# Designed miniproteins, single chains, continued (4): the designs that were tried, part 26

Each design is a single chain, and the fold is of that chain. pLDDT is the mean over its residues in the fold that is shown.

## One batch from the design tools (miniprotein)

Design m12881
Fold by ESMFold2-Fast:
Structure m12881 (fold): chain A 90 residues (1-90)
Amino acid sequence: SPERELVLKYLEEVIKALKSLGNDEVAKKLQEQLEKFKEAKTAEEQIEQVQKAGDILIDYYRSSDDPNRDAIIAYVKRLTEHLIELIRKA
């Protein structure tokens, strides 16, 4: 579906951005969730993988010394909710 393709594109862009910032460890973990998302056949399975990807990012930034971590975490939560709604519309 177009919505599923858009979710896939967003996940790929987030991984690319993390790699460009040198966050290779978290980018690798997200790549593993992206592969599981590609294998997911149901909307429920796709939502689970998106939630896990969001949790990985939140845990990473929560444990970081980034001065913007609270704003980043809030953005990740909103993005995760948006991607889940895209899956539900598909």
Scores: mean pLDDT 84

Design m12882
Fold by ESMFold2-Fast:
Structure m12882 (fold): chain A 61 residues (1-61)
Amino acid sequence: MLAEVRALHEQFRASTDPAEREALLLEMGRLGSEAYAAGDLATADEIGRLLQEGIDELRRS
């Protein structure tokens, strides 16, 4: 899961399409919710951190 989220974050950083960037952030959030539901709090916290970085980057664009 975490490796998948990191791959999505790299795609987000490489993308120039706003719709694609939003879709990637939504998918990262979905995976974070699944990690939390599975009781993997460390993975959920790391996904939350990466998601917040993506949101901050989107707002600066």
Scores: mean pLDDT 81

Design m12883
Fold by ESMFold2-Fast:
Structure m12883 (fold): chain A 74 residues (1-74)
Amino acid sequence: EVRELPPEEQAALDAFSRHVIREVKPVVDAAKALTPEEGVRIANHARQASADAARRLEAETGVRLDVFPPLPPP
């Protein structure tokens, strides 16, 4: 059921996936163990970093990526 993508889109998704797994996911997972307010703050900071990385990939590949939106306050 995985959609076949053009090479540019596939490369962008692979790079973004590596970024999330390596850099963002551990921070978000750690944030879940904190107080709700502190966790949301840290998670939103990580999501902003992820959005910046996605924008760089969009500029490099021309492919639009969906990024994590900021979490609402608890």
Scores: mean pLDDT 65

Design m12884
Fold by ESMFold2-Fast:
Structure m12884 (fold): chain A 100 residues (1-100)
Amino acid sequence: SAMAEKAIQALENAIAWLESQLPSLSPEQQAFVQEVIAEYREIIELIRAGDYEAALAKLEALRARLDAAFVAHRDDPAMRAVLTVVMATVEEVIELLREL
């Protein structure tokens, strides 16, 4: 599927960008980003397997965790910047997968 290929590419591009940012991040931000990268890799494997429902469920769960993280880090502009980028990728991939 063209939408599945776009979703995988968006996640792979996001992983590459996040990995490039790791050396400039605090230890807390690095731990969070590494967890997100691992989850993105798991979501890519679900999409490759054709399990779009499981991939979408994981993205929706990640979205909910990000909403909670924004509340927890309301006074941390650096962490909120990372959360904003991660949320944008999650929302893009959810939209692409919903077209399948």
Scores: mean pLDDT 86

Design m12885
Fold by ESMFold2-Fast:
Structure m12885 (fold): chain A 77 residues (1-77)
Amino acid sequence: SLTTVTLNAPKGLELDRVGIVVNGQGVVKYESLTKDNPQVEVQVADASTAEVLAAEVTRTPRQDVFGPRVIAHYSSG
């Protein structure tokens, strides 16, 4: 089964473009995080199948100010 992870931009920041990386699978989703779209959701694989359990949100270099890198880690049971 898959678990949904919801990721947000850090407080006070809007991210023009965000690539969502699931460890072991590469980029699985691409989204913009703005005041009108403050969240992005990804689905990641269940631990029981030896699949990926984590998601990472990174800022693209398109903006003149580099944003933070956000990592979410979870387990399903």
Scores: mean pLDDT 45

Design m12886
Fold by ESMFold2-Fast:
Structure m12886 (fold): chain A 89 residues (1-89)
Amino acid sequence: MKEKVREVRREYLLEAYKKDGPNAKVSDEEIARYVAEKLGISYETAKKLLDEVRKEGEENYQKLVQKALDLGAIAEDDLTLEFLARLVS
């Protein structure tokens, strides 16, 4: 289930990125409702699973950012990478 939540969240965020770019504003409530509807689970369950996915994503993001900075590939405040990290998490 958590993997499906991650994939559906990624799909939603990727579409937001394509439409509005790296500064796209997406509410956690909208994502939770979308996930709940797509997977046929309760809003409360979707929100809890999204919190877990987001926490794992933040851990993966920190590792990705550190590696990219060490390679000189990005600036510290690269909003594009921050948004993309949310997609891959």
Scores: mean pLDDT 69

Design m12887
Fold by ESMFold2-Fast:
Structure m12887 (fold): chain A 89 residues (1-89)
Amino acid sequence: SKKKLEEAKKRIEDAIREAEREGDSVTARIGRQALEAIEKEDLFELEIVLGLARIRRGVAKLIGDEKTARLTDRIIEAIEEAIEALKSR
C-alpha cells in the first residue's frame, strides 16, 4: 500500500529528527539509509538496513542507552511495515 509506505517514511523522518536533536548521528544515518531504500522500493537494501538497526538497538540495550534503543525500535517497526507493504504489491 502506498499509504503504508508514506506512513513508514514519516515515522522514520520523525525518528531521524529526534536522533539528530539528541546528537545520535549513527541512528540518524541508519534512518536516512532506510528512507533511501524505501524510495527505491529495494527490499534487499531494506533488509540490510533492518539488520543494522537491530544491531544498533541490541548494543544500545546492552549499555543502557534508553534513548537510542527507543529510536532504533521506532525505525525497526517502520522498516518492517515498509517491507510488508512492498511484499503485498
Scores: mean pLDDT 87

Design m12888
Fold by ESMFold2-Fast:
Structure m12888 (fold): chain A 85 residues (1-85)
Amino acid sequence: MYKASELAGVVDRLPDSVLLDLMPPLGLEAPASPAALTPEQRAEVRARLYAAIGENRDLSLDEFAETLGLSEETKERLLELLEEA
């Protein structure tokens, strides 16, 4: 079982679609357009995700997803990225 701390290794490799899905749980408003994220938006999402991981290092991925209110789809995508790492 993966821990939230293991997500730190994949944060920099997350695609824009996953970063978009993480914006509302991290307290950011998702852009209304299907256009790609700006570099500033990517940096902000990653910074907030790193902070959330740091605060929740010892939680399992399931507990971390519940804590942030992640969808099952977002959780499964993060799990797939961890398994590829």
Scores: mean pLDDT 78

Design m12889
Fold by ESMFold2-Fast:
Structure m12889 (fold): chain A 91 residues (1-91)
Amino acid sequence: MAEEADREALELIRRLGETAGPEAARAAEAAAQLGAARALERLGRADEDELAQAAKLEAWLAETLPGLSEEQRAAVARAEELGARAAEADA
């Protein structure tokens, strides 16, 4: 369900900000947005602006992720999954 996935993503981002700092929280937020955009693209529901934003988020994450710990990268990957699930449930 979209609401549950959104709630779990927001809680994950909040905890990551408290435990790992604002950069890790921003990476998780960006990953959730990227996951949602990729899900919408697969469903044929993404517009050009969403695809352009997804490309920018993907590029930024590729530069940011190597600076994070393995645990933080796992949390970011989970946020991406949750973002995709929320978008799929709304379609």
Scores: mean pLDDT 81

Design m12890
Fold by ESMFold2-Fast:
Structure m12890 (fold): chain A 75 residues (1-75)
Amino acid sequence: SEEERQKLIEELRKKYKNDPLKVLLGDIAVSLGYSLEEIEKMSEEEMTQLFADWLKEAFDRGLEIAKKEEEKRKE
């Protein structure tokens, strides 16, 4: 599974070596379980939205962790 994911990431980096933003967005998509075929079919708008959604989820998760830590310190 990890070897398969690394191969997908390597193929993606080779295809988009001159587009660092597309490589970054593709790495995120692969991490979320998308295949290379699905990534190739995605528009730049769809990839950008996926990145925005991923950032929002990461931010919301960070806020939840911070809130739980603050509650534990007050208890």
Scores: mean pLDDT 71

Design m12891
Fold by ESMFold2-Fast:
Structure m12891 (fold): chain A 90 residues (1-90)
Amino acid sequence: MITEEHVDEALERFRGESKKAFEAIRAEKDPAKRKALIDKIENVINVDLQALAEELRAQGKDELAQRVLEQREQAEKELAEIEKEIEAEK
């Protein structure tokens, strides 16, 4: 059963991993490796966080689901900004 503590721990872990992933993307100079790093974090944002939010809604925990979706939206915006920075370097 997913609890509020479980969600808080998952989001804290996600924030830490996302920060490291974004730093790795910015530091990577090989376009193919950079694309693989982007695809990996994009999958976590769009698949894993979405699945967690849907499971929370299925359990009637709408407020916790909203917190997960807000984190997803923030991460999507940060990734889009990084992709724009990379494109501007060309």
Scores: mean pLDDT 80

Design m12892
Fold by ESMFold2-Fast:
Structure m12892 (fold): chain A 95 residues (1-95)
Amino acid sequence: MLSLFEWRERVEEIVEEIVKELSKELSDVQVQFAKAYLELRRSLMFGDFGGAGVAGKKLNDIIKKNNISVEEQQKVIKIVDERFDKRLDELVEES
């Protein structure tokens, strides 16, 4: 089984890999949204409420500055969740 430290390191790596993959498929604005959303998910998963607050504020700022519709938000979230959950399932199998 992976330690909590190893889990944090692997999840950080997974987030970076997903952001790199999405940068080839999505617009710059969608990638910024996806990155902030993944940072929020990672922070919440490890009980980092301070980090979650920072990521949540960043996500809200990106939405407001780029006038991202709720429909567009849900579309990007679905793509991100599918990829992140798949990578987390693979990490659980490896641990």
Scores: mean pLDDT 84

Design m12893
Fold by ESMFold2-Fast:
Structure m12893 (fold): chain A 64 residues (1-64)
Amino acid sequence: SFEEKVEKARKDLRERIENEVQDGGTLVITEEEAKKYGLSVEQLRLLAIEIARELGKNVKVVGK
C-alpha cells in the first residue's frame, strides 16, 4: 500500500539522516531513489525535511 511505502521510506531516511548526514549537511534525493519507494522526488524530499526536523538536524534537502 501507499502507507507501507511511506513507512519504509521514513525508516530508511531516518537511518540515513541520523547516521550519514552531519548537522548543516546536504541530502540529495534522486528520481531513482524515489521510484524505489513508488514516490515522487518531491514527496520523498518533503518526507526527508520532516524527518530531519524530528531529529533536530539542520539538513538541506535537494531533489534531482
Scores: mean pLDDT 85

Design m12894
Fold by ESMFold2-Fast:
Structure m12894 (fold): chain A 86 residues (1-86)
Amino acid sequence: MEILDGEGGEGASATVRAYELDKAGKPVLLRLRSEADGVFSAAVIYAENGKVELEAGVSADPEERRRLLQRADEAYEKFIKKLKEK
């Protein structure tokens, strides 16, 4: 299961949080994206068997924003696959 929390719109700080749950209903994946003051950031945190993996980036360049968000989305998809197909 996935839970989405904290979405923002254009012209304001935008933050998206998404949580994936394990079979016991505990959050094991956190995805964060933020846009504020022309700075774009993305982070994906995955926890499995006591191990934490992190993919994160920050950029003030609007063109690099697309690559940053794509990389974070790819990391999120990779961790979701690991979580659901074990």
Scores: mean pLDDT 64

Design m12895
Fold by ESMFold2-Fast:
Structure m12895 (fold): chain A 116 residues (1-116)
Amino acid sequence: SSRVERLRREIERLTREIQELTRQTEQAVANGDRQKARQLALQFDDLARRLINLAREAIESGDKELIELSVRALGIAIEQLDKLLELLKDDQDVVSLLSATRDRLLRVKREGEEAL
């Protein structure tokens, strides 16, 4: 369906954006730019929340291939988030925010896996 195809493209695009944002955060940390790294981590949080919403739509669609894609995308987001948690471990506010988002990503990933 057109909805399934739209969701597939949006999930794939957002997954690429999350990976690129993680790379930019790694570069900001390597350069000692703490303010930029923090800003990028907040942008990552926003992208991760958008992915959670798309994944829920994918699960509601009942399309097995789309749900499998969303589970893989959530797994990638969790892996990238774990890198950010290590890079920014000294920023307690960012760690708290990203840890809460990680818990939400894990929950929705489990819901997707249970729907398969």
Scores: mean pLDDT 91

Design m12896
Fold by ESMFold2-Fast:
Structure m12896 (fold): chain A 61 residues (1-61)
Amino acid sequence: SVEEFREKVLEAFSDLPEKDALLAAAKLSGLELTEEQKKWPNEEIAELIYEHVLKQKEEQL
């Protein structure tokens, strides 16, 4: 599901490089990434954003 989330982010921001697409998705989800986290591999950033989105969905239920 993290992989599916990553693909959806890349489709939503098709005009952006993968790193910039992930950073845009983080900002839209309300996740404030540190400068160190922005340098993480794309896979790890995608996982962090995905966990944040799931947590927000759980808190709104």
Scores: mean pLDDT 78

Design m12897
Fold by ESMFold2-Fast:
Structure m12897 (fold): chain A 87 residues (1-87)
Amino acid sequence: SVEEIEELVREARERLARATTREEILAILDETMKRLLELIEDPELQAKFEQGYANTKAAIEAETDVERAKLIALIFLHEVLELVKES
């Protein structure tokens, strides 16, 4: 449900605020994506999230600034909420 996805995003945002390394940011996103994909029944929406996460992960892995990596992660989570609300 949208409510469960909103809760996942809220939890992820709180964890990201406390993250101090790129590795922590990636771990938070990986866990969030695994749970998110379990809640989505639409294959088209699943594919969009998988592609979005792949791009986001690559960008974070290329980033050396932890604060910049957090912004990249937060943008992805915002896009997740927008796509879910439009579906």
Scores: mean pLDDT 86

Design m12898
Fold by ESMFold2-Fast:
Structure m12898 (fold): chain A 87 residues (1-87)
Amino acid sequence: SEDYKKFEKEAIEKGKTEPIEEVKKLSGTGVKIPPLEVAEKTIEKVVEEVRKTLDEKFPDLPESEKEKLLEEVRKAGLEAFLEEANA
């Protein structure tokens, strides 16, 4: 329970931070990819990593709970990116 709660928090934080950092990193390289596309692609990579870890460390967790966390990561990541973009 406590290990899972910590994992949930860390997964959501990764979803919030990694896309923004990837956008900042690529913006310095002259790459012609829209920031939103970079953010969305990075969010999906985080979601894939979270899914793999859930299956490895929390195999007995109901699929509905796994899906709920993956959607939370996607939502949190997109909201954080949009907030940063409008700041």
Scores: mean pLDDT 82

Design m12899
Fold by ESMFold2-Fast:
Structure m12899 (fold): chain A 117 residues (1-117)
Amino acid sequence: MSAEELMKEAIRLATYGRFAEAKKLVDEAIAKGADVNLLVETPFGKVSLLHAAALTARDQEGLDLIRYLLEKGADPNLVVETVFGEMTPLEFVLRFDGPLKEEVRKILEEAGAKPIK
């Protein structure tokens, strides 16, 4: 599996709540030279794994994946083009009412995400 294919599969696993498995694929993808900020085509448009993990996090493993991605250099201010307009990871989780949006917000803002009202 290519570095890009591993990152695409990690995003898919994160959307199913398989955060520990997603983290393992991210580790392998980065080891193969993948950019942690890689944009992957989804039904919502091109998004990063940080966008997907921020939206879908619903337990401690999801929050741990977000922290891990930020430690690996994921950009908390990365803007992507979605079917609903341009969004950062924080805008994405708040717009779609992610299950742990307030915990995710705190993690992203502590990592340097621009605050949203």
Scores: mean pLDDT 81

Design m12900
Fold by ESMFold2-Fast:
Structure m12900 (fold): chain A 83 residues (1-83)
Amino acid sequence: SNRELELRKVKNMMRAMGVLTDADLIIRKSKDPALVAEARALKNQVLQLISDIKNAKTMKELDAISRQIDKVADQVNELLKKM
């Protein structure tokens, strides 16, 4: 239903915003230029996923986006461990 689609978009958006916040933390706080460069690349991926969430028309598309958010979140968490 349209309501279920919108609720799933909100949930995915909140998760993407969390990953974006973590990437921004690395960019602002790290003194390692290599970590900052990797965090900027991951931030760009999250911004694309936010756009994909807004444009998604089906639950199947949102499930695929959710899996991509999980992958980027894992990569950001690995960078946080190196700080």
Scores: mean pLDDT 92

Design m12901
Fold by ESMFold2-Fast:
Structure m12901 (fold): chain A 64 residues (1-64)
Amino acid sequence: ADQLIAELITAVVNGDEEAADDLIERLKSLGVPRDYVVEALEKAKKLVTSPEQKARIDRAIARL
Protein backbone atom coordinates (compact mmCIF):
# COMPACT_ATOMS: atom_id res chain seq x y z
CA ALA A 1 0.00 0.00 0.00
CA ASP A 2 2.70 2.54 0.98
CA GLN A 3 4.58 1.96 -2.29
CA LEU A 4 1.39 2.39 -4.35
CA ILE A 5 0.55 5.59 -2.44
CA ALA A 6 4.05 6.94 -3.22
CA GLU A 7 3.51 6.03 -6.91
CA LEU A 8 0.11 7.79 -6.82
CA ILE A 9 1.65 10.98 -5.35
CA THR A 10 4.34 10.94 -8.08
CA ALA A 11 1.76 10.41 -10.87
CA VAL A 12 -0.53 13.17 -9.51
CA VAL A 13 2.31 15.70 -9.05
CA ASN A 14 3.59 14.97 -12.60
CA GLY A 15 0.09 15.32 -14.12
CA ASP A 16 -0.04 11.68 -15.28
CA GLU A 17 -3.83 11.39 -15.03
CA GLU A 18 -4.02 7.87 -16.55
CA ALA A 19 -1.48 6.44 -14.08
CA ALA A 20 -3.15 8.30 -11.19
CA ASP A 21 -6.61 6.89 -12.07
CA ASP A 22 -5.20 3.34 -12.38
CA LEU A 23 -3.42 3.66 -9.00
CA ILE A 24 -6.58 5.00 -7.31
CA GLU A 25 -8.55 1.97 -8.57
CA ARG A 26 -5.78 -0.40 -7.42
CA LEU A 27 -5.80 1.16 -3.93
CA LYS A 28 -9.61 0.82 -3.77
CA SER A 29 -9.37 -2.84 -4.90
CA LEU A 30 -6.85 -3.53 -2.10
CA GLY A 31 -9.25 -2.04 0.48
CA VAL A 32 -6.93 0.82 1.47
CA PRO A 33 -9.05 3.31 3.50
CA ARG A 34 -9.90 6.53 1.64
CA ASP A 35 -8.92 8.68 4.65
CA TYR A 36 -5.43 7.13 4.75
CA VAL A 37 -4.81 7.99 1.06
CA VAL A 38 -6.30 11.49 1.53
CA GLU A 39 -3.95 12.15 4.48
CA ALA A 40 -0.92 11.12 2.38
CA LEU A 41 -2.01 13.40 -0.51
CA GLU A 42 -2.63 16.33 1.88
CA LYS A 43 0.89 15.87 3.34
CA ALA A 44 2.30 15.88 -0.23
CA LYS A 45 0.36 19.11 -0.96
CA LYS A 46 2.26 20.84 1.89
CA LEU A 47 5.59 19.82 0.27
CA VAL A 48 4.83 21.13 -3.25
CA THR A 49 5.19 24.84 -4.10
CA SER A 50 3.49 24.96 -7.54
CA PRO A 51 -0.19 26.04 -7.59
CA GLU A 52 -0.72 23.63 -10.51
CA GLN A 53 0.63 20.69 -8.48
CA LYS A 54 -1.59 21.65 -5.52
CA ALA A 55 -4.62 21.77 -7.85
CA ARG A 56 -3.73 18.30 -9.21
CA ILE A 57 -3.59 16.92 -5.66
CA ASP A 58 -7.00 18.49 -4.85
CA ARG A 59 -8.50 16.86 -7.97
CA ALA A 60 -7.04 13.47 -6.99
CA ILE A 61 -8.57 13.77 -3.49
CA ALA A 62 -11.95 14.60 -5.09
CA ARG A 63 -11.70 11.40 -7.22
CA LEU A 64 -11.15 9.17 -4.13
Scores: mean pLDDT 82

Design m12902
Fold by ESMFold2-Fast:
Structure m12902 (fold): chain A 93 residues (1-93)
Amino acid sequence: SIDEEIKKLIEKSRELLKQPRTEEKREELIELTYEILKLRAEKEGKELDEKRLERFRELARELEEGMLLIERGVDRAIELAPDLEARERLAAE
């Protein structure tokens, strides 16, 4: 199921966040975040916001701030993983 796939990606992100920050881990986190967002949009029947995803990837590659945003997003998703529907309700539209 999509929920099981998202859970696996969140778990991988959790393990990566425990490791030292390197350029390689940065790229892995970017791709995991992208896949999580893609699967979530598919589950919800929402159209992918390609511009937002592109901006995240660019900022994460070029700026420390971008990496921190991804780490915060992934970490929050991991925390709320048992109830992704609750996460949707708590997140700002």
Scores: mean pLDDT 60

Design m12903
Fold by ESMFold2-Fast:
Formats: sequence, C-alpha cells, structure tokens
Structure m12903 (fold): chain A 61 residues (1-61)
Amino acid sequence: SAELREALADAQATMDRLIHDQGLSPAEAIAKVRALLREKGYSDEVVDAVTATLELRYGLA
C-alpha cells in the first residue's frame, strides 16, 4: 500500500540517522523507529510490517 511505502521510507531515513549519526545498533534503532511510527499515528499493522522488513534488511530475522 502507499501508506506502507511511505512509512518504510520514513523509517529507513530514521534508521540511517540513528545508526550512522548516533551510533545505535540496528536493534536499538528499530525499537526507536517503532515508537516514532506509533507517535506519528501509523496503524499497528503498518508498524509491524515496517519493523519486520527492517529486521530482514539488517539481518535480525
């Protein structure tokens, strides 16, 4: 869906900043991204789909 693509793009930009600028591990960054997406009003289904995709991308799943 368009919402999922937008959420994933936002999440990826946030991941890059947290990992490369702030030195967080991928797991720590994903936890913060999950909280941020919920604060932005994304549904649980979108948040879970985005976090699952990030876990696969960073070798955590």
Scores: mean pLDDT 86

Design m12904
Fold by ESMFold2-Fast:
Structure m12904 (fold): chain A 66 residues (1-66)
Amino acid sequence: GLKPVPPVDLSPGTLAILQQRVRQELGELGAALPDEQLTLLAHRWVLEPPPSDVSEREYLLALVEE
């Protein structure tokens, strides 16, 4: 399961956009994830963004595989 992270103050609109981007990057896997997992991934993406040489998809897959 995903490691817990402190919550980030995200507007509802920003959170919804990030959740949609997580779903799009993960594709079929993203569609299968519950909203709680999408929220955790969105918060972690904001707090600890991937290095510039790592794709968002690779970063999110690594987080899901924790």
Scores: mean pLDDT 71

Design m12905
Fold by ESMFold2-Fast:
Structure m12905 (fold): chain A 70 residues (1-70)
Amino acid sequence: DKLFQKELQQLLGLKALYEEIKAQTPEQAEEEIKKFAEAGGMTPEQAREMLEEVAERAKRLQEELERLLA
């Protein structure tokens, strides 16, 4: 399903972005989260919560997709 694939891709993209952010220095991570929050019209706290939720959901959906495709 193209729609499902696109949604999963977006969630995985956000998960990868959050992991990249956390892999950088704490100062750089804070800056990136603030930028993401500003672009999304939300607070940095809301952005962190959203990214954590997305990462967890993306992991589950990725595992399901890989099981179906592999």
Scores: mean pLDDT 73

Design m12906
Fold by ESMFold2-Fast:
Structure m12906 (fold): chain A 90 residues (1-90)
Amino acid sequence: SKKLFEETLENLDTAITVIEDAIKKIKENPVTDEEMKKELIKQVEDEAKKIKEEVEKKKKHLSPEEQKELEEKMKEYDKKVKELIELLKE
């Protein structure tokens, strides 16, 4: 449904904004503790997995056009998650 699509897209946009805000904060205040870095990386990976699973479940109930738009947004999310993880590994 259109409502399911809009809600899923909005939630994904929010998730992207959260990752972008985290990247900005880490760049301004780098994490130097190796144990904290590992915990943050695991937390980011676990949350990304949950978001991907939720999107995939909802995607099955959407039109092909809506599915394509969510796939493109998910690729953007994946790119930002990877950027955050690489930044934390520095």
Scores: mean pLDDT 85

Design m12907
Fold by ESMFold2-Fast:
Order: structure tokens, then C-alpha cells, then sequence
Structure m12907 (fold): chain A 80 residues (1-80)
């Protein structure tokens, strides 16, 4: 149950960043995505977690980072 307090904010912020990127609002998308990264980094810096759980959270973030970068690349390539 407690893990949802971490994964839910990361998911919501990452989805908002992807939505903003799809709307062409790249500066706003970068800021929101950075908020998701900072949230995870601050949590991991202050909260001792088992290594397996740290890896799962990092992989979740990497998944959203890859989705964001893919969307950004596709939009930028179409606006040459």
C-alpha cells in the first residue's frame, strides 16, 4: 500500500509531461518531468529501501523517460 504514495506521483507527473510534449509545450513538459525526477531522487536520498525496490522504482522512471524522449523526438522530427 505505501509504495503507491511514491509510484502514483511519478506516474501522474510523467503522464502530464508526455501530454504537454504532445501539445508542443516542451518547456512546460521539461519542467514537469524534472519534478517527477526530483521527487524520486529526493525520496531515495531520504528513505532507506531494499535494493530490489530501488531498482524497480528506477526502472519505472526509466520507462517514462524513454516514452517522453520518444514523443519529443517524433514531434521534433516532423517539424523540420
Amino acid sequence: PGLELITKPIEELSKEAIKLAKEGKFDEAEKVFQEAIDFLDNFLATTPLPPKLVEELRQLMEKYKEEYEKIKKEILEKKK
Scores: mean pLDDT 78

Design m12908
Fold by ESMFold2-Fast:
Structure m12908 (fold): chain A 77 residues (1-77)
Amino acid sequence: METAKALAKKYGLKDPFEALLKALEEQAAAEGVRLEVSIEDGVVHVRLSGITSLSEEELREAEARLSELLNEAKAKL
């Protein structure tokens, strides 16, 4: 993906997926959000914290959606 290649160049990383994760962590931090990413059995899991404007249900939905997007990105890269 063009965006992932641009991020890899920006961060000096050989893996476009790692560059994408770094950019997402930086963007989340800039918005006052703590983004934690872990890979378990080849599956990407996301946990969000620091967001006080969202309910627990909305926060879990955001985590599930972001995990789905990152797993799709990993499969394509």
Scores: mean pLDDT 70

Design m12909
Fold by ESMFold2-Fast:
Structure m12909 (fold): chain A 91 residues (1-91)
Amino acid sequence: SLTLEHVILGMLVIAAYSDAILYSKTGNEQLGKSAIKTLDDIVSLVSKYFPEYTKEVKKLVDKAKELLKNKADISEIQKIFDEIKKIVIKM
């Protein structure tokens, strides 16, 4: 259902955020790869069940992936994930 998809989306955002923050603190490449994979899964889920938000979510996810790739500061990671969380709440 739409409600279940929204819950799953929220859980994926929490999982990606956790991996991203741990990656930023530890430099563990597996956590970075896990965060990126989960971010891609978020875009896939949004494009299927919330298609009107796909473009906005993809822009935020692409920025989050670039910040992770460039090993950006924890504060930048926190900020982009807060933006992703805010758009998911609006769905």
Scores: mean pLDDT 88

Design m12910
Fold by ESMFold2-Fast:
Structure m12910 (fold): chain A 102 residues (1-102)
Amino acid sequence: ATLEEALRIAREAGERMRKAKSFDEVVEIAQEAGRRLASLPGVARAVVGYLYDPARGFFQAMVAAELPSEGRAVVARATEWYDPAAGKPGRRVEVQVFERSP
């Protein structure tokens, strides 16, 4: 099913984002995943978004795909920040399925 394939792509992207050596690599992974999701039959919208706040040491990249026939959206998101306790950047990666907003 399209939802299963979209979720598989998002999960693979999330795994790669967790292992990425830089935020630039995270952005490249999100862009590649966005292109793959956009090519799936049944995906109405595939978008890549990012937030850069270097003054706060905060970076975020997201890829999202909307699946109208499933009433769902699949999202992979990576958030990176400076971690003073570890003395290096921290990263959180989430893969989520949402009910489509009306």
Scores: mean pLDDT 78

Design m12911
Fold by ESMFold2-Fast:
Structure m12911 (fold): chain A 64 residues (1-64)
Amino acid sequence: MKKVVLKGETFTREEVIEAFKKAGYSEEDVRKALEELGISGDTLTKEQVLKIGKRLGVEVVFED
């Protein structure tokens, strides 16, 4: 099982999509999860990224 790895305190929408794609998810699946969670901003918090991971069933790891 692949992990989603992200760096920093806030993330762009495209950065989050790319990280989940590296973990084996399609861009469509990630964008659908964002829409279903009501995440419409250009930037995401760690909490929002964790919610996406929980919905898709993948572990999210944050690096400093």
Scores: mean pLDDT 81

Design m12912
Fold by ESMFold2-Fast:
Structure m12912 (fold): chain A 68 residues (1-68)
Amino acid sequence: ATPTLVLTPLDDENVKVTNTGPLTITFGSGVVLKPGESKVLSKLDLLLPATAAGEEIDIKEITTIDYN
């Protein structure tokens, strides 16, 4: 299964991140995002490698940006 994220920019520091994929994603900051869950994260939290199902993932490869 392929991890998938939607990012909604909120301001210069913060984004709303939604896990639209079937796998739990753990960000390098230690934030955990379950399937269907949304959280507001600092853009700095997205600079560290994330993991899903024990594999390192490139956030840019799995991300769709929703500018709203």
Scores: mean pLDDT 80

Design m12913
Fold by ESMFold2-Fast:
Formats: C-alpha cells, structure tokens, sequence
Structure m12913 (fold): chain A 62 residues (1-62)
C-alpha cells in the first residue's frame, strides 16, 4: 500500500540521517573532512533529499 511504502521510506530517511550524524561527529572530533568523506556526506545529503521528496509525494496521496 501507499501507506506501507511511505513508512518504509520514512524509516530509510531516519537511518541515513543517523549515518550522516555519525560521520559529522567523527569529522568534528578530527577537526577536518577528507575529500572522500566530503563526497560521502554529499551523496548521503542527496539521497536524503530525494527520499524526503518521494515521502512528501506519497503523503499527499494519503
């Protein structure tokens, strides 16, 4: 169902946000972010944004 799909996407967003918070915490403690780590953060932010847009669209159908 659309509701089940929305719930799954919402949980995925939460998991990705937790992952991003973990990376940010490690980088804050190191005092720098490597180019590779920056690329990983950019990819996670992009995935979160795309999932949030999909979640918004599904919620509009409920």
Amino acid sequence: SIEDEATKIHLKILVYKISLDGINLVNERKGFMSPQEQKTVELLRKEIKELEEKYRQLKEQL
Scores: mean pLDDT 84

Design m12914
Fold by ESMFold2-Fast:
Structure m12914 (fold): chain A 58 residues (1-58)
Amino acid sequence: KVEELAEKLLSPDPAEQQRAVRDLARAGTEEVKKALEKLLDSPDPLVQQIARALLNRL
């Protein structure tokens, strides 16, 4: 689910981030959009950085 994937994307562990990106890619564009919008709304710069990384990969 997008909420669980968003939590993994917030992890400082690159392996966990990579797994979440792959899961979102397989789930399709709509889940990617929901996760990105949720993360980009965060005032946390680390969260924004992870959302940008996901966008660049997908």
Scores: mean pLDDT 68

Design m12915
Fold by ESMFold2-Fast:
Parts: C-alpha cells; sequence; structure tokens
Structure m12915 (fold): chain A 58 residues (1-58)
C-alpha cells in the first residue's frame, strides 16, 4: 500500500498536472478498484489527501 501511495505522490508532483492526475486516477482504479471518474474528482478537489482517503476506504 505505501509503495502505491508514494507512486501517487510522485505522479501528482509532475509538471504536467493533467497527466499526473490521470495516471494517479488510473493507479487507484487498477490497485483498489476505484472508478476513474470518482478518483479524478477527488484528486482535483483534495489532491494527494483525497487520493490517500480513497485508497484507505477501499
Amino acid sequence: IDDIIEKIKKLLSLPNKDIGQSEAATLLNKEFGIPIKKAMEEIKKNGFDGAVKLAKEA
């Protein structure tokens, strides 16, 4: 779990925010079964903290 969270943190730190958010949402979908649309919305609203919350709820 910690390894995936670190990957998400790195993705959300990329200069291209759209690519970083999209890849982080795809990781949440593949690893935790979270719908990409829900992951994208939470990341856009709450950033890294939102991604961590979704991973813990799964």
Scores: mean pLDDT 79

